# Ledger of designs, part 49: designed miniproteins, single chains

Each design is a single chain, and the fold is of that chain. pLDDT is the mean over its residues in the fold that is shown.

## One batch from the design tools (miniprotein)

Design m1682
Fold by ESMFold2-Fast:
Structure m1682 (fold): chain A 109 residues (1-109)
Amino acid sequence: SEAEELLEKARELIKRAKEEKDKEKAKELLEENLELNRKVLELIGAMARAGAPLAEIQRLYGKLLDNLEEAREVAKEKGLEEEAAKIDKFIDEVEAELEALGAAYEAAR
């Protein structure tokens, strides 16, 4: 799955950011991670529209949220407060889309 491949790349960027001693380089890695996670969100949306099973879509959302929460923790640990705030905003957006997906599946009965 392209979404799972991108999630794996995003996880690798988080690991690199955590180990990075230079704040500016850590920030760049977290920005790349956020960009990949946005692409994953778009792919999950496309999969849902194509009729992928709800359980698979929810599993991918779970992995996406786990990645974002880990990235947020790394940003906070590095003192990258502005990046942590951007990640928090994106977590809110992902959670809102997951809630909307649940409502759409109920309406499609």
Scores: mean pLDDT 86

Design m1683
Fold by ESMFold2-Fast:
Structure m1683 (fold): chain A 64 residues (1-64)
Amino acid sequence: KEELEKLIERLEKKGADETTIKFLRGMLNQGLYVEAAVGIALIARRLGDEETAKEAEELVKKLL
């Protein structure tokens, strides 16, 4: 989804490594939206980006 891609772009801007970004985008390409959203939330929290983490967690709730 477009929302997940936007969150991944925020993580990239915040300094998430290239391997992590490729892994998250790989999940989107496979249709693993719940897994991608969970991964985004975890990485965002590690980077101190609570806003992105919360947005990803809300997407997980909507997908479940």
Scores: mean pLDDT 80

Design m1684
Fold by ESMFold2-Fast:
Formats: sequence, C-alpha cells, structure tokens
Structure m1684 (fold): chain A 97 residues (1-97)
Amino acid sequence: MLEELERRYEELRRRLLERFPDREEEIERAEEEARRRAAREPLPSTAEQEAGVKLRLIGSFLDVELELAKPEPDWERILEAYAEAVYELELLRRYAE
C-alpha cells in the first residue's frame, strides 16, 4: 500500500535529519531534483511498470539502511540512494492518481 511506503519515507527522512542535521539543505535539494525528474516521466502504462517502481523504491530504502549501518557511512552513497527513493516514491504517487 502506498501509505506504508510513504510512512517508511517520512521515518527515513526524519532519521537522516536527526543524524545529519548539517545536511538538511543537501537533502532538500536532492528531493527537489528527484521530484523534477519524476515530473518528466510519462504516466505508467502497465501494472508491471508499477511493480518495478515499487521494487526499486524498496531497494533504495535498503541501500540507505545498509550504508547507515556501516561504522563510517558514506554520505554521497546515502544521498544518491535517498534521491532515488524520492524519485520512485513520486512516480508511485503519480500512479495512484
């Protein structure tokens, strides 16, 4: 359900801001860029495309979690995976409408 994925996104965003408070501007820019990228994508034509986006979103969440679990997390990898998660979530929001 989309609401479950949105809750996971909101919780992940909160944790990133708590752990990296000096990175708030970078997070906001990545979110804006990801949403602009999603806005250029055509509307989905198949259930298979929607399923693919959901799987990629879950993968992006896992990539962020795996990096955060490291003794020395790589911020660039976290930001890249987070931006992909925002992009995929925005596509799913468009699919739900």
Scores: mean pLDDT 84

Design m1685
Fold by ESMFold2-Fast:
Parts: sequence; C-alpha cells; structure tokens
Structure m1685 (fold): chain A 78 residues (1-78)
Amino acid sequence: MEVDLVERLEKRYTPEEIEEAKQKADEYFAKVREHRKNGDLEAARRVVLEAMAELTPLGRAYLTQKLAEYIKEEVKKK
C-alpha cells in the first residue's frame, strides 16, 4: 500500500522536485538512523517531527517508506 502511494505521488511532481524530495528524505532519515544507533530515541523522534513539518507531501512519503523499511530490517535481525 505505502509503496503504491509513493509511486502515485511521483507522477504528480517534476523530476527535479522528485530528486529534491528524495535527497531531503535521505538527509532526515540518515539523522534519525544515527540517533537510533546512538540510543537517543528522543532525538530521533524530534528529527522525524521536524521532517514531517518541513518536507513536502512527497518527501514525507519517502521518509515514511524509509522508516518502515528500516523497522522491517531491524525485525529481520531476529
């Protein structure tokens, strides 16, 4: 479901806007991942909230997808 949402949103934006949204989502995701690796879950949460306020709808969709995939990978390390 979420993957389909990202693909549909991409159709509504220009290639440049898509690239910018991906880059911004990657930057925020990297910061969230760094804080989580350091055990600072509160800082990670604050970065997510800031990202959701600053990003476009497409950027938020990319970040949400990356976070969902990251959580799935953590679960796979069972």
Scores: mean pLDDT 77

Design m1686
Fold by ESMFold2-Fast:
Structure m1686 (fold): chain A 69 residues (1-69)
Amino acid sequence: SLLEQLSEEERRVLEALANSTKDGTPEQIAAELGLTPEEVERLIQRAMEKLGADSRGELVLQARKELEK
C-alpha cells in the first residue's frame, strides 16, 4: 500500500489529517501527536514527495482511500 512507503511519524500525521473533518492545522495535529507544528509541516512535505502527491488535498484523499481498506 502507499502508506507502507511512509515512516511511522509521516503515517501518523497523514492519518490525523485524513481524520480531520475541518482544518487540520499543524498546531492541532502537533498537539495530538506530541510534535511541533514545524515537524508536522516537514512530515507532510516528505509524505507528498514520497507518494508523488501534487497537493496536501491529494495526499489526504490518497490516505483516506488506503485507510478504508
Scores: mean pLDDT 75

Design m1687
Fold by ESMFold2-Fast:
Structure m1687 (fold): chain A 99 residues (1-99)
Amino acid sequence: AELEEIRARAERALAIMDANGRDNVTEEARAAAAEAARIAQSPEGAAVVREVQMLASARKLAKSTLTPEEKEELREALKLLREEGAEPEVIELIEEALK
């Protein structure tokens, strides 16, 4: 139950980042990134954030263009994934998206 709530919050935060990060980094997008970071502070939350970020990264890679702001948000996501010990394949996928 608690993990489902954490997942819902992580999904909401990443959806806000995706929606608002297209033109400029908004206060809403920054608040969402901070929320994802707070969730990742627990081991359970970190695992959920990794899964949600991997799915969000795959969706972003499917989009034709990334703005400098979106690339910066993706770099913050990559930082969280590295801190939480994400799979090397996930890290490589995100690094390729940042080229």
Scores: mean pLDDT 63

Design m1688
Fold by ESMFold2-Fast:
Structure m1688 (fold): chain A 80 residues (1-80)
Amino acid sequence: EFAPLSTASEELNEELRRVGEEALRAAAKAAPEEVARIEAEVMEELGKRLKEAREKGASDEELAELYLEGVRRLAERLAA
């Protein structure tokens, strides 16, 4: 989960790792059913956005930014 993208910038990969860790900590404090529902919703939306971006020829950097936004969204919803 939240593995670094080798073709993205070092700064972007480090931010992705930090936000991923934050999401995992938030998940540990939430109820398992709540975590599963929020993860499903966020990952479905992220998956659609990533697919559309790939079909439009988005760069690995652009895909990494979309992934980072998705992980941030996940962390925010789990913390709420």
Scores: mean pLDDT 74

Design m1689
Fold by ESMFold2-Fast:
Structure m1689 (fold): chain A 77 residues (1-77)
Amino acid sequence: EKEKIYENALKDAEEAAKKAGLTDEQISFIIDAVKKIYEGGNEEEILKEVREKYGPLAADIVRAAILKINNKRVPKK
C-alpha cells in the first residue's frame, strides 16, 4: 500500500538524518521535502532547496526516501 510505503520512507529518512547528526530542524525540513515531492511537487526544485539549505547529504536522504517510495512498488531484488 502506498500509504505504508510512504510512512516507512519518512521513518527511514528521519533515522538516516539522525545517524548523520542532523538537528531536529534539519530533520523536519528533510521530512517536509519528502512530503512535498510525494504530493506531486517538483522534485528537482525541492532537492535544489534542500541542497542549498543543508548540503548534498540532506538532498541524498530526500532522494533515497523518494526512490524507496517508487521502487517498493516493484519488489524485484
Scores: mean pLDDT 76

Design m1690
Fold by ESMFold2-Fast:
Formats: C-alpha cells, sequence, structure tokens
Structure m1690 (fold): chain A 96 residues (1-96)
C-alpha cells in the first residue's frame, strides 16, 4: 500500500511540474512513480486503473512537451526515461 501511495504522490508532483513547464522534473517524478508501480505489481499488488490511467496521461504530456523542448532538455529527458525503463525491465525480469 505504501508503494502505491508514494506512486500517487509522484504522479501528482509530475502533473504539478508539467503545469510549471518543468519537463525534466516532471519526467523524473513520473519515472519514479512508474518504477514504484512496477515494484507493487511484482509484489502481487494490483495497481488501480485510475492510477495507471494518470501515469499514461502524464507520459503522453511528457512526449508532447519533448517535441517542443530544446536539445539539452530533450537529452536529459531521454536519459531519465532510458535509465527508468532499464530499472522497470529488471523488476519485470525478477517478477518471473
Amino acid sequence: MELLEKAEELVEESERLLRQGDLIGATRAWMEAMILAKKAEAAGIKVPSKLSSRMSSVGILISAGLEEADEETQEEVHKIISEGLKKIKEIEEKAK
């Protein structure tokens, strides 16, 4: 339960940072939320559909913001996503 509560807080933080134009901060919060949600799934905890939908929506907004971002911001966002996806893959591989 604690993992999902933290993931929800991080989604709210990511949404707040996106509204402020902080694409890098939003991406960090979003990836941390995704990692915690995957850890919860690996532990047999069902992620609520509302939380999954919010995480997906934030991901779409980050992708849209990335298309309009400068090169330095694009590079940092891609790095955060790449590192986060690697951690998610490791969690998924351990869950089986």
Scores: mean pLDDT 85

Design m1691
Fold by ESMFold2-Fast:
Structure m1691 (fold): chain A 80 residues (1-80)
Amino acid sequence: MDPVEEKYKELKARYEKIAPQLSPEEQAILEAELKHVEEALERYKETKSVRDLILAQFALIAASAELYVAELKVKKRQAA
């Protein structure tokens, strides 16, 4: 599989694992970030351009950062 698609699937699996422990606000943020990745990947699949690949990679980085913050918040709540 395309490495970018593989990473997106990994992020989705990580989100699904923590989703029941997230607030509605946290869920909305992560779902929006994952939607941006999905849309960027769809554009790349259609165009096959280096520009769209780079934009999809940046979307993945942004989604990864938001997911990491959410995972830390979940751990903090479980420790409290």
Scores: mean pLDDT 82

Design m1692
Fold by ESMFold2-Fast:
Structure m1692 (fold): chain A 66 residues (1-66)
Amino acid sequence: DEEEAARKKALEEKAAAIEKQIEDLRELMKKETAKSSPEFQPIIEKAGEELIKRLEEERKALLEAA
């Protein structure tokens, strides 16, 4: 049915958007850690890893729902 196909496509598009957000966040973290003091780098890395993990879990759930 077309409604189910449209729903699956929307979920896949959302998953792709999250994947792009993860890539953008990884690039941002690399730039910020390079510019930051050694004392601040672990904080940025931890915060970024937690956000990436949450985004990956959400992306996986969307793909499973599709």
Scores: mean pLDDT 81

Design m1693
Fold by ESMFold2-Fast:
Structure m1693 (fold): chain A 80 residues (1-80)
Amino acid sequence: MKENEELYKEVKKRIEALAAALPSLSVEEAKAALDEVIKWAQEELLKMYRIDPELAEKYAKELERKLRAVGERLRAMAEA
């Protein structure tokens, strides 16, 4: 139970840190950073799913939404 909460908080913190850093990164740097965060987040989600699948599904939806928002911002930066 605590393990899933800690994993979720760490992934959320990393995504939020990336979002905050986006304006100071080049499009190429931002893309590389996002890819790295996505790979790591997927590994952490698999760990959460092993502990509590229902709670992990809820966290996965929230994290997916946050990652999608970062991806949309990055796409807008690349298209400008």
Scores: mean pLDDT 80

Design m1694
Fold by ESMFold2-Fast:
Structure m1694 (fold): chain A 90 residues (1-90)
Amino acid sequence: MDIKLVPLEELSPEEKARVEKINQLKKDGNFEELLERAYEIGLKALEAGFTVLYKESIDALKEIADQAEKAGKTDVAEKAREYVKFLEEL
């Protein structure tokens, strides 16, 4: 059964802070830490049924892949894309 997506503004303050931290790490360019943290949050969101947080984590991983590839970190970009695939196949 499909779960209704909730806008970021409707998330709890704690969930919103987690998404904001992901965005902050992306701006800092710490792709390796950002990759592992986004994947961990995505797994936990999926298990808890937090559809919005899960979607934001996948979006973050896709953005990490794009930015890491542009920075020449192809291994990080490929790992981020594999994490997206694993989460979407669960």
Scores: mean pLDDT 70

Design m1695
Fold by ESMFold2-Fast:
Structure m1695 (fold): chain A 70 residues (1-70)
Amino acid sequence: HMSKEEIIALGEEIRKRLATLSPEEQREVFKKVEEEHKKWLAENPDASRYENDQKTLEIMKKVLDEIEKK
């Protein structure tokens, strides 16, 4: 489980990275994040808010890493 400080730091990193992308790339990131997050929520219906927030940031980082490597 990520600490509050880690969640804030990761969120700031993600925001900064998103700001470097074009609007089209940002749209693709959000689309992929939404799809992966919906799948995870279906498998984890009892996830706490903190687990949900942590997983959302982890998915966003993964998607950003994939787009930047392409």
Scores: mean pLDDT 78

Design m1696
Fold by ESMFold2-Fast:
Structure m1696 (fold): chain A 72 residues (1-72)
Amino acid sequence: VEAEGERLRRELEELKKQIVDAYNARDVAGLRELGRRARELAQRARSKGIDELAKEAERMARVIDAAVAALE
């Protein structure tokens, strides 16, 4: 049995890896989908009171937005 925060943390770490891979592949559509997932993860974390993780996920969403802008 794992705490909800531990599962969300692992999801965020996997998202970070996928962002790097998508950016290197110049996959704008993939980056947009990862941005949506990061925002959903932030909402899930906030609903559980895990503010630090929510802020980190929101930061990742902003990084993705910047990456998409750089590739357009």
Scores: mean pLDDT 82

Design m1697
Fold by ESMFold2-Fast:
Structure m1697 (fold): chain A 95 residues (1-95)
Amino acid sequence: APAPAPSAAEVAQRESLAGLLEALAEQVLAENPSQRELAELLRKAAEAVRAGRLEEALEYARRALELARRDPSVPEHVLGMIEALIEGIEALLRR
Protein backbone atom coordinates (compact mmCIF):
# COMPACT_ATOMS: atom_id res chain seq x y z
CA ALA A 1 0.00 0.00 0.00
CA PRO A 2 1.32 3.50 -0.76
CA ALA A 3 2.41 5.22 2.46
CA PRO A 4 3.28 8.89 2.91
CA ALA A 5 7.03 9.55 2.90
CA PRO A 6 8.48 9.35 6.44
CA SER A 7 9.66 12.61 8.01
CA ALA A 8 13.38 13.18 8.63
CA ALA A 9 12.64 12.96 12.37
CA GLU A 10 10.88 9.59 11.96
CA VAL A 11 13.75 8.23 9.82
CA ALA A 12 16.23 9.41 12.49
CA GLN A 13 14.17 7.77 15.27
CA ARG A 14 13.95 4.48 13.32
CA GLU A 15 17.71 4.51 12.62
CA SER A 16 18.50 5.24 16.30
CA LEU A 17 16.22 2.44 17.52
CA ALA A 18 17.58 -0.01 14.92
CA GLY A 19 21.13 0.87 16.02
CA LEU A 20 20.25 0.12 19.65
CA LEU A 21 18.71 -3.24 18.67
CA GLU A 22 21.85 -4.16 16.66
CA ALA A 23 24.14 -3.06 19.51
CA LEU A 24 22.18 -5.23 21.98
CA ALA A 25 22.35 -8.21 19.57
CA GLU A 26 26.16 -7.83 19.32
CA GLN A 27 26.48 -7.47 23.11
CA VAL A 28 24.37 -10.59 23.76
CA LEU A 29 26.36 -12.68 21.27
CA ALA A 30 29.73 -11.37 22.56
CA GLU A 31 28.79 -12.25 26.17
CA ASN A 32 27.38 -15.69 25.27
CA PRO A 33 27.86 -17.16 21.75
CA SER A 34 25.08 -19.73 22.47
CA GLN A 35 22.54 -16.83 22.39
CA ARG A 36 22.70 -16.79 18.58
CA GLU A 37 18.91 -17.17 18.18
CA LEU A 38 18.27 -14.25 20.55
CA ALA A 39 20.84 -12.10 18.70
CA GLU A 40 19.28 -13.03 15.32
CA LEU A 41 15.76 -12.05 16.50
CA LEU A 42 17.10 -8.67 17.70
CA ARG A 43 18.87 -8.16 14.34
CA LYS A 44 15.65 -9.01 12.43
CA ALA A 45 13.78 -6.49 14.61
CA ALA A 46 16.44 -3.86 13.74
CA GLU A 47 16.11 -4.59 9.99
CA ALA A 48 12.30 -4.35 10.21
CA VAL A 49 12.50 -1.03 12.15
CA ARG A 50 14.88 0.42 9.55
CA ALA A 51 12.49 -0.64 6.75
CA GLY A 52 9.46 0.87 8.55
CA ARG A 53 7.89 -2.59 9.11
CA LEU A 54 7.11 -1.72 12.72
CA GLU A 55 4.50 -4.45 13.36
CA GLU A 56 6.99 -7.08 12.12
CA ALA A 57 9.73 -5.48 14.24
CA LEU A 58 7.46 -5.66 17.31
CA GLU A 59 6.81 -9.38 16.70
CA TYR A 60 10.56 -10.12 16.44
CA ALA A 61 11.31 -8.06 19.57
CA ARG A 62 8.52 -9.81 21.54
CA ARG A 63 9.83 -13.22 20.42
CA ALA A 64 13.32 -12.15 21.56
CA LEU A 65 11.93 -11.15 24.99
CA GLU A 66 10.11 -14.51 25.41
CA LEU A 67 13.25 -16.42 24.40
CA ALA A 68 15.37 -14.35 26.84
CA ARG A 69 12.85 -14.93 29.67
CA ARG A 70 13.10 -18.72 29.17
CA ASP A 71 16.93 -18.68 29.37
CA PRO A 72 18.36 -18.23 32.92
CA SER A 73 21.80 -17.37 31.44
CA VAL A 74 20.40 -14.09 30.04
CA PRO A 75 21.11 -11.25 32.53
CA GLU A 76 18.17 -9.29 34.00
CA HIS A 77 19.53 -6.02 32.54
CA VAL A 78 19.28 -7.51 29.01
CA LEU A 79 15.58 -8.29 29.66
CA GLY A 80 15.09 -4.66 30.72
CA MET A 81 16.85 -3.42 27.57
CA ILE A 82 14.64 -5.58 25.30
CA GLU A 83 11.52 -4.31 27.14
CA ALA A 84 12.67 -0.68 26.64
CA LEU A 85 13.27 -1.31 22.92
CA ILE A 86 9.78 -2.87 22.57
CA GLU A 87 8.37 0.35 24.14
CA GLY A 88 10.35 2.33 21.55
CA ILE A 89 8.83 0.34 18.67
CA GLU A 90 5.33 0.74 20.20
CA ALA A 91 5.90 4.52 20.46
CA LEU A 92 6.74 4.66 16.73
CA LEU A 93 3.54 2.67 15.97
CA ARG A 94 1.44 5.24 17.96
CA ARG A 95 2.62 8.21 15.80
Scores: mean pLDDT 82

Design m1698
Fold by ESMFold2-Fast:
Structure m1698 (fold): chain A 59 residues (1-59)
Amino acid sequence: DVDAKVAAVAEEVARAVLADPSTNGYALAKELLERAGLPESLLPRVLEEALRIYMQLQS
């Protein structure tokens, strides 16, 4: 399920940035998509979802 994989990548990016604010979220998201076998065209979707998760985790 592509949606589940995108959500998993987005959550990992959000949590990594929360743990270390110096984390390059773009570079990490790209690497995680490549490891998951997902196209780089999903990068904007992953980054948008990661931002939403990040904001929720800071609440």
Scores: mean pLDDT 84

Design m1699
Fold by ESMFold2-Fast:
Structure m1699 (fold): chain A 65 residues (1-65)
Amino acid sequence: DLQEQAQERRLEIFQQLLQEGKVEELLQEKTPGLTTKLDLLGLKAEELLQQEDPELYEAYQKFRA
């Protein structure tokens, strides 16, 4: 299924960005314009990621450990 392959490819991109610590780029890939909330909420990219997708945030912490 092309949709399943697209999801797997997107997950690979997310994992690559997490490994590289490019959380702001990850947020942009996940939802365009989401990083504008960083200024509005006074949050760091990692904190916004935790609020929007706690599962990806846990993966990010695991890659940093």
Scores: mean pLDDT 72

Design m1700
Fold by ESMFold2-Fast:
Structure m1700 (fold): chain A 72 residues (1-72)
Amino acid sequence: GALGAAGGAAAGAAGAAGDAEKARQLFSTPMVRDPSSAGGSAAASGGYDGAKAGDAEALQTGGNRGEVLGRA
């Protein structure tokens, strides 16, 4: 939420660091694609993937807003 943006600066920095680490781990491990998953799980995968991406984006937005607030 918009409230708590000031506290988001530390959370954003920590989240960004953790995200980078996790991204490195994910890139190190090959993606496992099963044919059965490609057919029926596309919608479910989209939702789950969107939630993951949104989570990282929310953390980044929170941290950035906290930084801008600190500039004032």
Scores: mean pLDDT 47

Design m1701
Fold by ESMFold2-Fast:
Formats: structure tokens, sequence, C-alpha cells
Structure m1701 (fold): chain A 73 residues (1-73)
């Protein structure tokens, strides 16, 4: 479960960065997209049957969030 904790921490950091970018650019679409990604990840996690599935869902969500940060910059 160390992997899940680390991925969760990275998600929180990316979330803060996206919130700062949305505020700096005065663009609510960044915040909306982040919310959608978070909801999608939560739904997938709720259906996951193994810890490995949860780790993969987190990794995919983080990749999407990192892409969003790069596009928003």
Amino acid sequence: MEEVRELSRRGAELGKKLAELAKKKNDTSIAQRFLELSQEATERISKAKTPDEIVEIYREALEEMERLVKEAE
C-alpha cells in the first residue's frame, strides 16, 4: 500500500498545481476537467477488486492530470 500512498500524495500535489493554474489563468475549464478526472478515478477505484487495479487507476489518473498541467501551462 506504499505505492497507493505515494500516488495519492502526487495526486494532491497535481491538484494544487491545477487549482493554481486555473486561478492564474482565470479559466474554470481547467478546474472542471480536474474534477471530471477525479470523479472518473473514484468511480473506477470503487469497482476495483485488487490493490494492483487501484494502483493502475491512480497511475492513469496521474498521467492525465500531468498532461492537463502541461497543456494548461
Scores: mean pLDDT 76

Design m1702
Fold by ESMFold2-Fast:
Structure m1702 (fold): chain A 98 residues (1-98)
Amino acid sequence: DERVERYERLVEEAEKKGRLEALETAYRIAKEEAARSKDPQLRTTYARGAGANAFEKGLLEGLSFEEQLERARAAMLEAGMPEEEAQAVLDKLAKALA
């Protein structure tokens, strides 16, 4: 039944769009909180959150695993995380998901 298949596709598309918007909002909040935090540990925590949101958004957008890791790296660096710390987070994530 083409009608049921079309309905299911439209619902899936709407759910995906809502999740992408939520992840983008969470990323923006995490980046803003990282920038305004005076505590180095809180800045690192928010930067990791920005990376996690960027990774999941990449997954929903159909990016490869390598592209998802690169989006997470870029997000963490943009949120002010040092490159060495960002690489350590990504190495741990890659091992956990392999």
Scores: mean pLDDT 83

Design m1703
Fold by ESMFold2-Fast:
Structure m1703 (fold): chain A 55 residues (1-55)
Amino acid sequence: SSSLSNQIKSLQSQLQQAQSDLARAESLGATPDTSPVDSLQQQISNLQSQLSSVN
């Protein structure tokens, strides 16, 4: 169970950094690529679902 928790925390941190980087790039006038953010959100949802299943 600690393994799943660690993975969720890691993915959340990565997602947070990716979103921050995207916002910064957009502010500077760049067109950001959101594909990795979408993938990370999907993985977080899967991990949370798995964690909920084990209670």
Scores: mean pLDDT 63

Design m1704
Fold by ESMFold2-Fast:
Structure m1704 (fold): chain A 74 residues (1-74)
Amino acid sequence: EEEARRIAEKVAEEFGDPSALEPLYRVAKLLLEEGHDPETVERALRVIARYAREKGLDIRTVSEQLAAALEAQR
């Protein structure tokens, strides 16, 4: 959990959106629990943030939707 939060904090800080911290943490936690390594998870969160920016969407909103989808998959 500590690792998931640190990765989420780093990505939220890099993209200047503190409001995305909690949903990014949820995504990071799920991916780490599934056995993905921290480097892969960090890269995935950056892809999510970049995608949101390219589409003119909030990183928070995209991350919330993805977290909910991943949580429902279990």
Scores: mean pLDDT 82

Design m1705
Fold by ESMFold2-Fast:
Structure m1705 (fold): chain A 88 residues (1-88)
Amino acid sequence: SRLEELLAQGWTITAIELHAPAGEQGDGVVVEADVIMESPEGRRLALRVLLSYDEATQRFVIQGVLGIRPTEAPAETPFPPELYEILH
């Protein structure tokens, strides 16, 4: 996927922003989210994704990329990689 290609190129995830109420999250429930990524050179992208939460692993699962746009927002601390996984 494009997200995996960006990670392989040294991009980092800095935020995951959910578009559904947090109380609707559950194992296998799919919601839309924005994933904010930063390049090693400081370029930023916002990726609209399909996302679910896996209660067994306590991680967000990124199931697919719906769209990509540039963003100029300053990056915060990188999002912990142990809190997400990406499906093909």
Scores: mean pLDDT 68

Design m1706
Fold by ESMFold2-Fast:
Structure m1706 (fold): chain A 96 residues (1-96)
Amino acid sequence: ISPLDQRVGDALLRLYMRALQNGSNTDLRDALDHLGRALALSTDDRVLEEVARAMDLLSQGDLEGAIRHLERALSLATDPETQEALRKAIDAIRKL
């Protein structure tokens, strides 16, 4: 496990705990599901780093900062499946 994988896992756990505390926040859960999909599909550390930064910002309530880092991740992603997961995550965050 890389240090990046651990950081991503920690951010994801914090966001899931926040979603549970906020009850049925469907848009946040949808965003987390799409972020998890992008993390599972991507093997590029640059993409994973940008997603990790976005998750940290999202956990702090910085939605615009999170979107900017996800747009950078999208520009770095080369496979259509990761690109689609990132686009869906951005859309879900914009609905928050």
Scores: mean pLDDT 75

Design m1707
Fold by ESMFold2-Fast:
Structure m1707 (fold): chain A 89 residues (1-89)
Amino acid sequence: DREELIARLERMLATFEEALERARAESPGEGEKKVLEVELALLRLLARLRERGLTEEELEELARELEEWFKEPKTVEELREEIRRIRER
């Protein structure tokens, strides 16, 4: 079931990237830079999940948090704050 959880997280990350693209449309320049930073953070998180692994409980918890987050449109600032929170955990 671990592979299914990782695939689910990957799908959620793809949805997150689409949300970032929408936020990008608000402000070319500053918004573009912030989106790139967040995209890099997401890629690092995904790489960490694949390489180091997490317990099934931790993966499921992350999947749930991301799923709830992706249900609503977000601003670039909100996306950056959420990434910071994920890193902190």
Scores: mean pLDDT 58

Design m1708
Fold by ESMFold2-Fast:
Structure m1708 (fold): chain A 59 residues (1-59)
Amino acid sequence: MEAPDTPLAREGERLIAEGRELIEKHPNDKKKILEGIGLVLRGIGLQTEALLAAERAKA
């Protein structure tokens, strides 16, 4: 998938990476796993919004 090169898309990618790292480093910590999942979901949401904005404006 080609992610649009916007600040919003980059922020989403960063959140996904941060969430994954949090889960990997704390596999037995329920709170950290849920926090990491939340970050991944938020990051995917931001990338989706960036994609929709790019399709509309192509900017």
Scores: mean pLDDT 77

Design m1709
Fold by ESMFold2-Fast:
Structure m1709 (fold): chain A 99 residues (1-99)
Amino acid sequence: MPIDMPLFDFMEELGEDFYNAGHLEQSIRVYEVLIRMSEQSGDLRGMSKGYYNLGVTYYKMGDYDTAIDYFRLSLNYAQQSGDTDLINKAKANLEKVEK
């Protein structure tokens, strides 16, 4: 069962709000909840978005190795779901972090 899009949007926005406020640990917790909910419902697109946002957050913290791992996970799920926007974003960030 895919995650409810209005609930997903709300939680993604909440995670972005924490990220923009510099509350990176709280942002991580929100995205981990999104990933868990998406995993339980088989929502590959939701999993991709959650992993992408974790990658961005760890990149902001300077943890590039962890960011690479999450961008790779995001790319895998984006490819399985056919989300071209997420595929492109994950690839661009992988190229940026791996060089």
Scores: mean pLDDT 83

Design m1710
Fold by ESMFold2-Fast:
Structure m1710 (fold): chain A 76 residues (1-76)
Amino acid sequence: MVEEKLEEMREEGKRILSMSWDQLLAEARKRLSLFNPNPTDSQIVAAAVGLRLRGIADVELEELNRKGLEIQEQIR
């Protein structure tokens, strides 16, 4: 449900934003390994930066999605 998705997005965003740079690099490497078994350091750094930016966006998007859910509930 949208409510569960908003909660998950908040948790993921906050989790990512609370990570140290080393933890973020490890997470980026893990995710890249699903597509490329030997990611370069530059690819890992780019992915880590992307994850952090996505985390910020996910936290902000949660507020917008909550407003959308309120509108949907009005037309049920």
Scores: mean pLDDT 69

Design m1711
Fold by ESMFold2-Fast:
Structure m1711 (fold): chain A 92 residues (1-92)
Amino acid sequence: EPLSEAQQKYAEFLSTLSEEEKKALHEAVLKDDEESRLLLLEYSIKLGEVEIEIAEIEGDEEKKKFYEELKKKLEEILKSKDFEKAYELGEE
């Protein structure tokens, strides 16, 4: 069931987050420090992975390629800690 499977992918992603991880993400939004920005980038990459899987289920090759490229760019930013490039990429 393509649509229900896509919806389940989002639910599964959210369910993989522990109580501690959810608290850390909430605190990261409030702190605005380098460690918090790294944590938010890491979870943005994980969200991109979920979007790639959904696009593959839907057969949307353009959407899949778009999120694969965004994921790669976010991973490069995470490794370099170049947060100015993250800002330049804008919204996912």
Scores: mean pLDDT 69

Design m1712
Fold by ESMFold2-Fast:
Structure m1712 (fold): chain A 82 residues (1-82)
Amino acid sequence: MVEAEVEVERTVVDGEPAYRVTITVRVDGEVALEIEEVIPLAEARAALEEDKGPVSDEEVLEAIRRGAEAAAELAARLAEAA
């Protein structure tokens, strides 16, 4: 059985607010793949505001979480195929 878990944590990198995203893929209860990415809040906000106009920090977090969940699903499929 392949399971994917997403964790999003608020952090600070070089004095700037950011989100740390961790995607963990488990196969039969054991960690098969772990991906960690740091997304600066300003960069994520700018990308969303280009399409939608002004967004709240909560909307940025929701977009990051949804993107991470989509990436986790893809990573789980790749791990199962390997």
Scores: mean pLDDT 78

Design m1713
Fold by ESMFold2-Fast:
Structure m1713 (fold): chain A 72 residues (1-72)
Amino acid sequence: SVKEEAIKRVVEAANRAIQAALAAGDEAAVQEVGDLTKETIEKINAAKTDEEIEKIAEEGVRRLEELRQRVE
């Protein structure tokens, strides 16, 4: 489903971000990745249209990638 594919993309981005934060020893960044991932998945699950799901996933992935780049 569109939700399953969107959640998979968010989880993959979160996994990359969490690995970078852990390698950096940045406990605040680890928590930030967790919070952002949870918020994004909750928004995807609450979304009513495929367009809304895709927009939420794209924004979540972007924010997770920016966080990863920040701690690297």
Scores: mean pLDDT 88

Design m1714
Fold by ESMFold2-Fast:
Structure m1714 (fold): chain A 73 residues (1-73)
Amino acid sequence: GAQRAVRVANEVQDIADTTKDKEEMRRRIEEVLRKAGVDPERARELAERIANSKTDLELNIEISEAGREVYRA
């Protein structure tokens, strides 16, 4: 539901803000998305896109997409 999607998006944002290593960020985000019911392959793809974001705008777009996947799951 919407509450779960918002909670997961906030958790992903916190990981992105507090994790400096891109591989550690990707791994932590992938785990959060998989636990939220996102398909394993899609969770990995979204985590890689988030970890490779170069700007705050790109990061926000990718996190929003991850939130939509959680809402659909």
Scores: mean pLDDT 85

Design m1715
Fold by ESMFold2-Fast:
Structure m1715 (fold): chain A 100 residues (1-100)
Amino acid sequence: EIEKMKKILDELESLEFARPFLQPPDLSRLPDWPKIVENPLSLSTIRERIESGEIKSLEELLEELETMHENVKKYYPEDSPYVLEADIVLEKAKKLIKES
């Protein structure tokens, strides 16, 4: 399970469209992020949670990725390229999880 989750995360991190979500948001540039987003998530945060044992299944991994996607939609306007990129990343994640 852990190896499958890490492989999926490696594939997502390799996507050009994942670039904005690789690391936690820069609060010096986005100081209002904590006011809008209750549970800030990035692919690096999700990786840390897999390694710590907080995420134990592919279902839990998908839930974290869905939360990350929802955070992006809450922060950015619907026509933002970041929302489109987050949509692509989530759809790729769903496909990889289904194929595992």
Scores: mean pLDDT 79

Design m1716
Fold by ESMFold2-Fast:
Structure m1716 (fold): chain A 118 residues (1-118)
Amino acid sequence: TVLAESTATKTLSAPGDSVTTATLTVDVAAGQVLTITVTVTNTGSTAVTVQVAVKVSFDGVGATGSTTVTLAPGESYTLTSLFQPPVAGTLSVQATATATSLGAGSATITVKVTVSAA
C-alpha cells in the first residue's frame, strides 16, 4: 500500500541545475516495514549525468545518501531502501537530482519518491 508520494519534474540546462521533490512526511508505527523508492527518469532527448541525493530522517534524526548515474533519453534509475522503525514516529524523505554533466542541450528529469507499506 502506498502511504505517500511526491514527484518533481524540471528541465536541467547546465551542470549544477537541480530538481528537488517536496519533503514527504509519514507517521509510522513501531515495527512497520516500509519501502522507500526513489525513481529518477530522463524524459528529455539528451543524455545527462546526475547526482541523486536522498535525505531520510526519522523524528528529526537523519542521513543523506548519494549516487551518480548517467541517464540516456527514456532511461530510469531506481533506488530502494527498507526502513523499520523501533518506535512510532515521523519519517521524512526528500530527493534531489543535480546535473553534473550535460550534452549540448537540456534534459528533462523527473524524480519520484514513494513510501509504501507491505
Scores: mean pLDDT 84

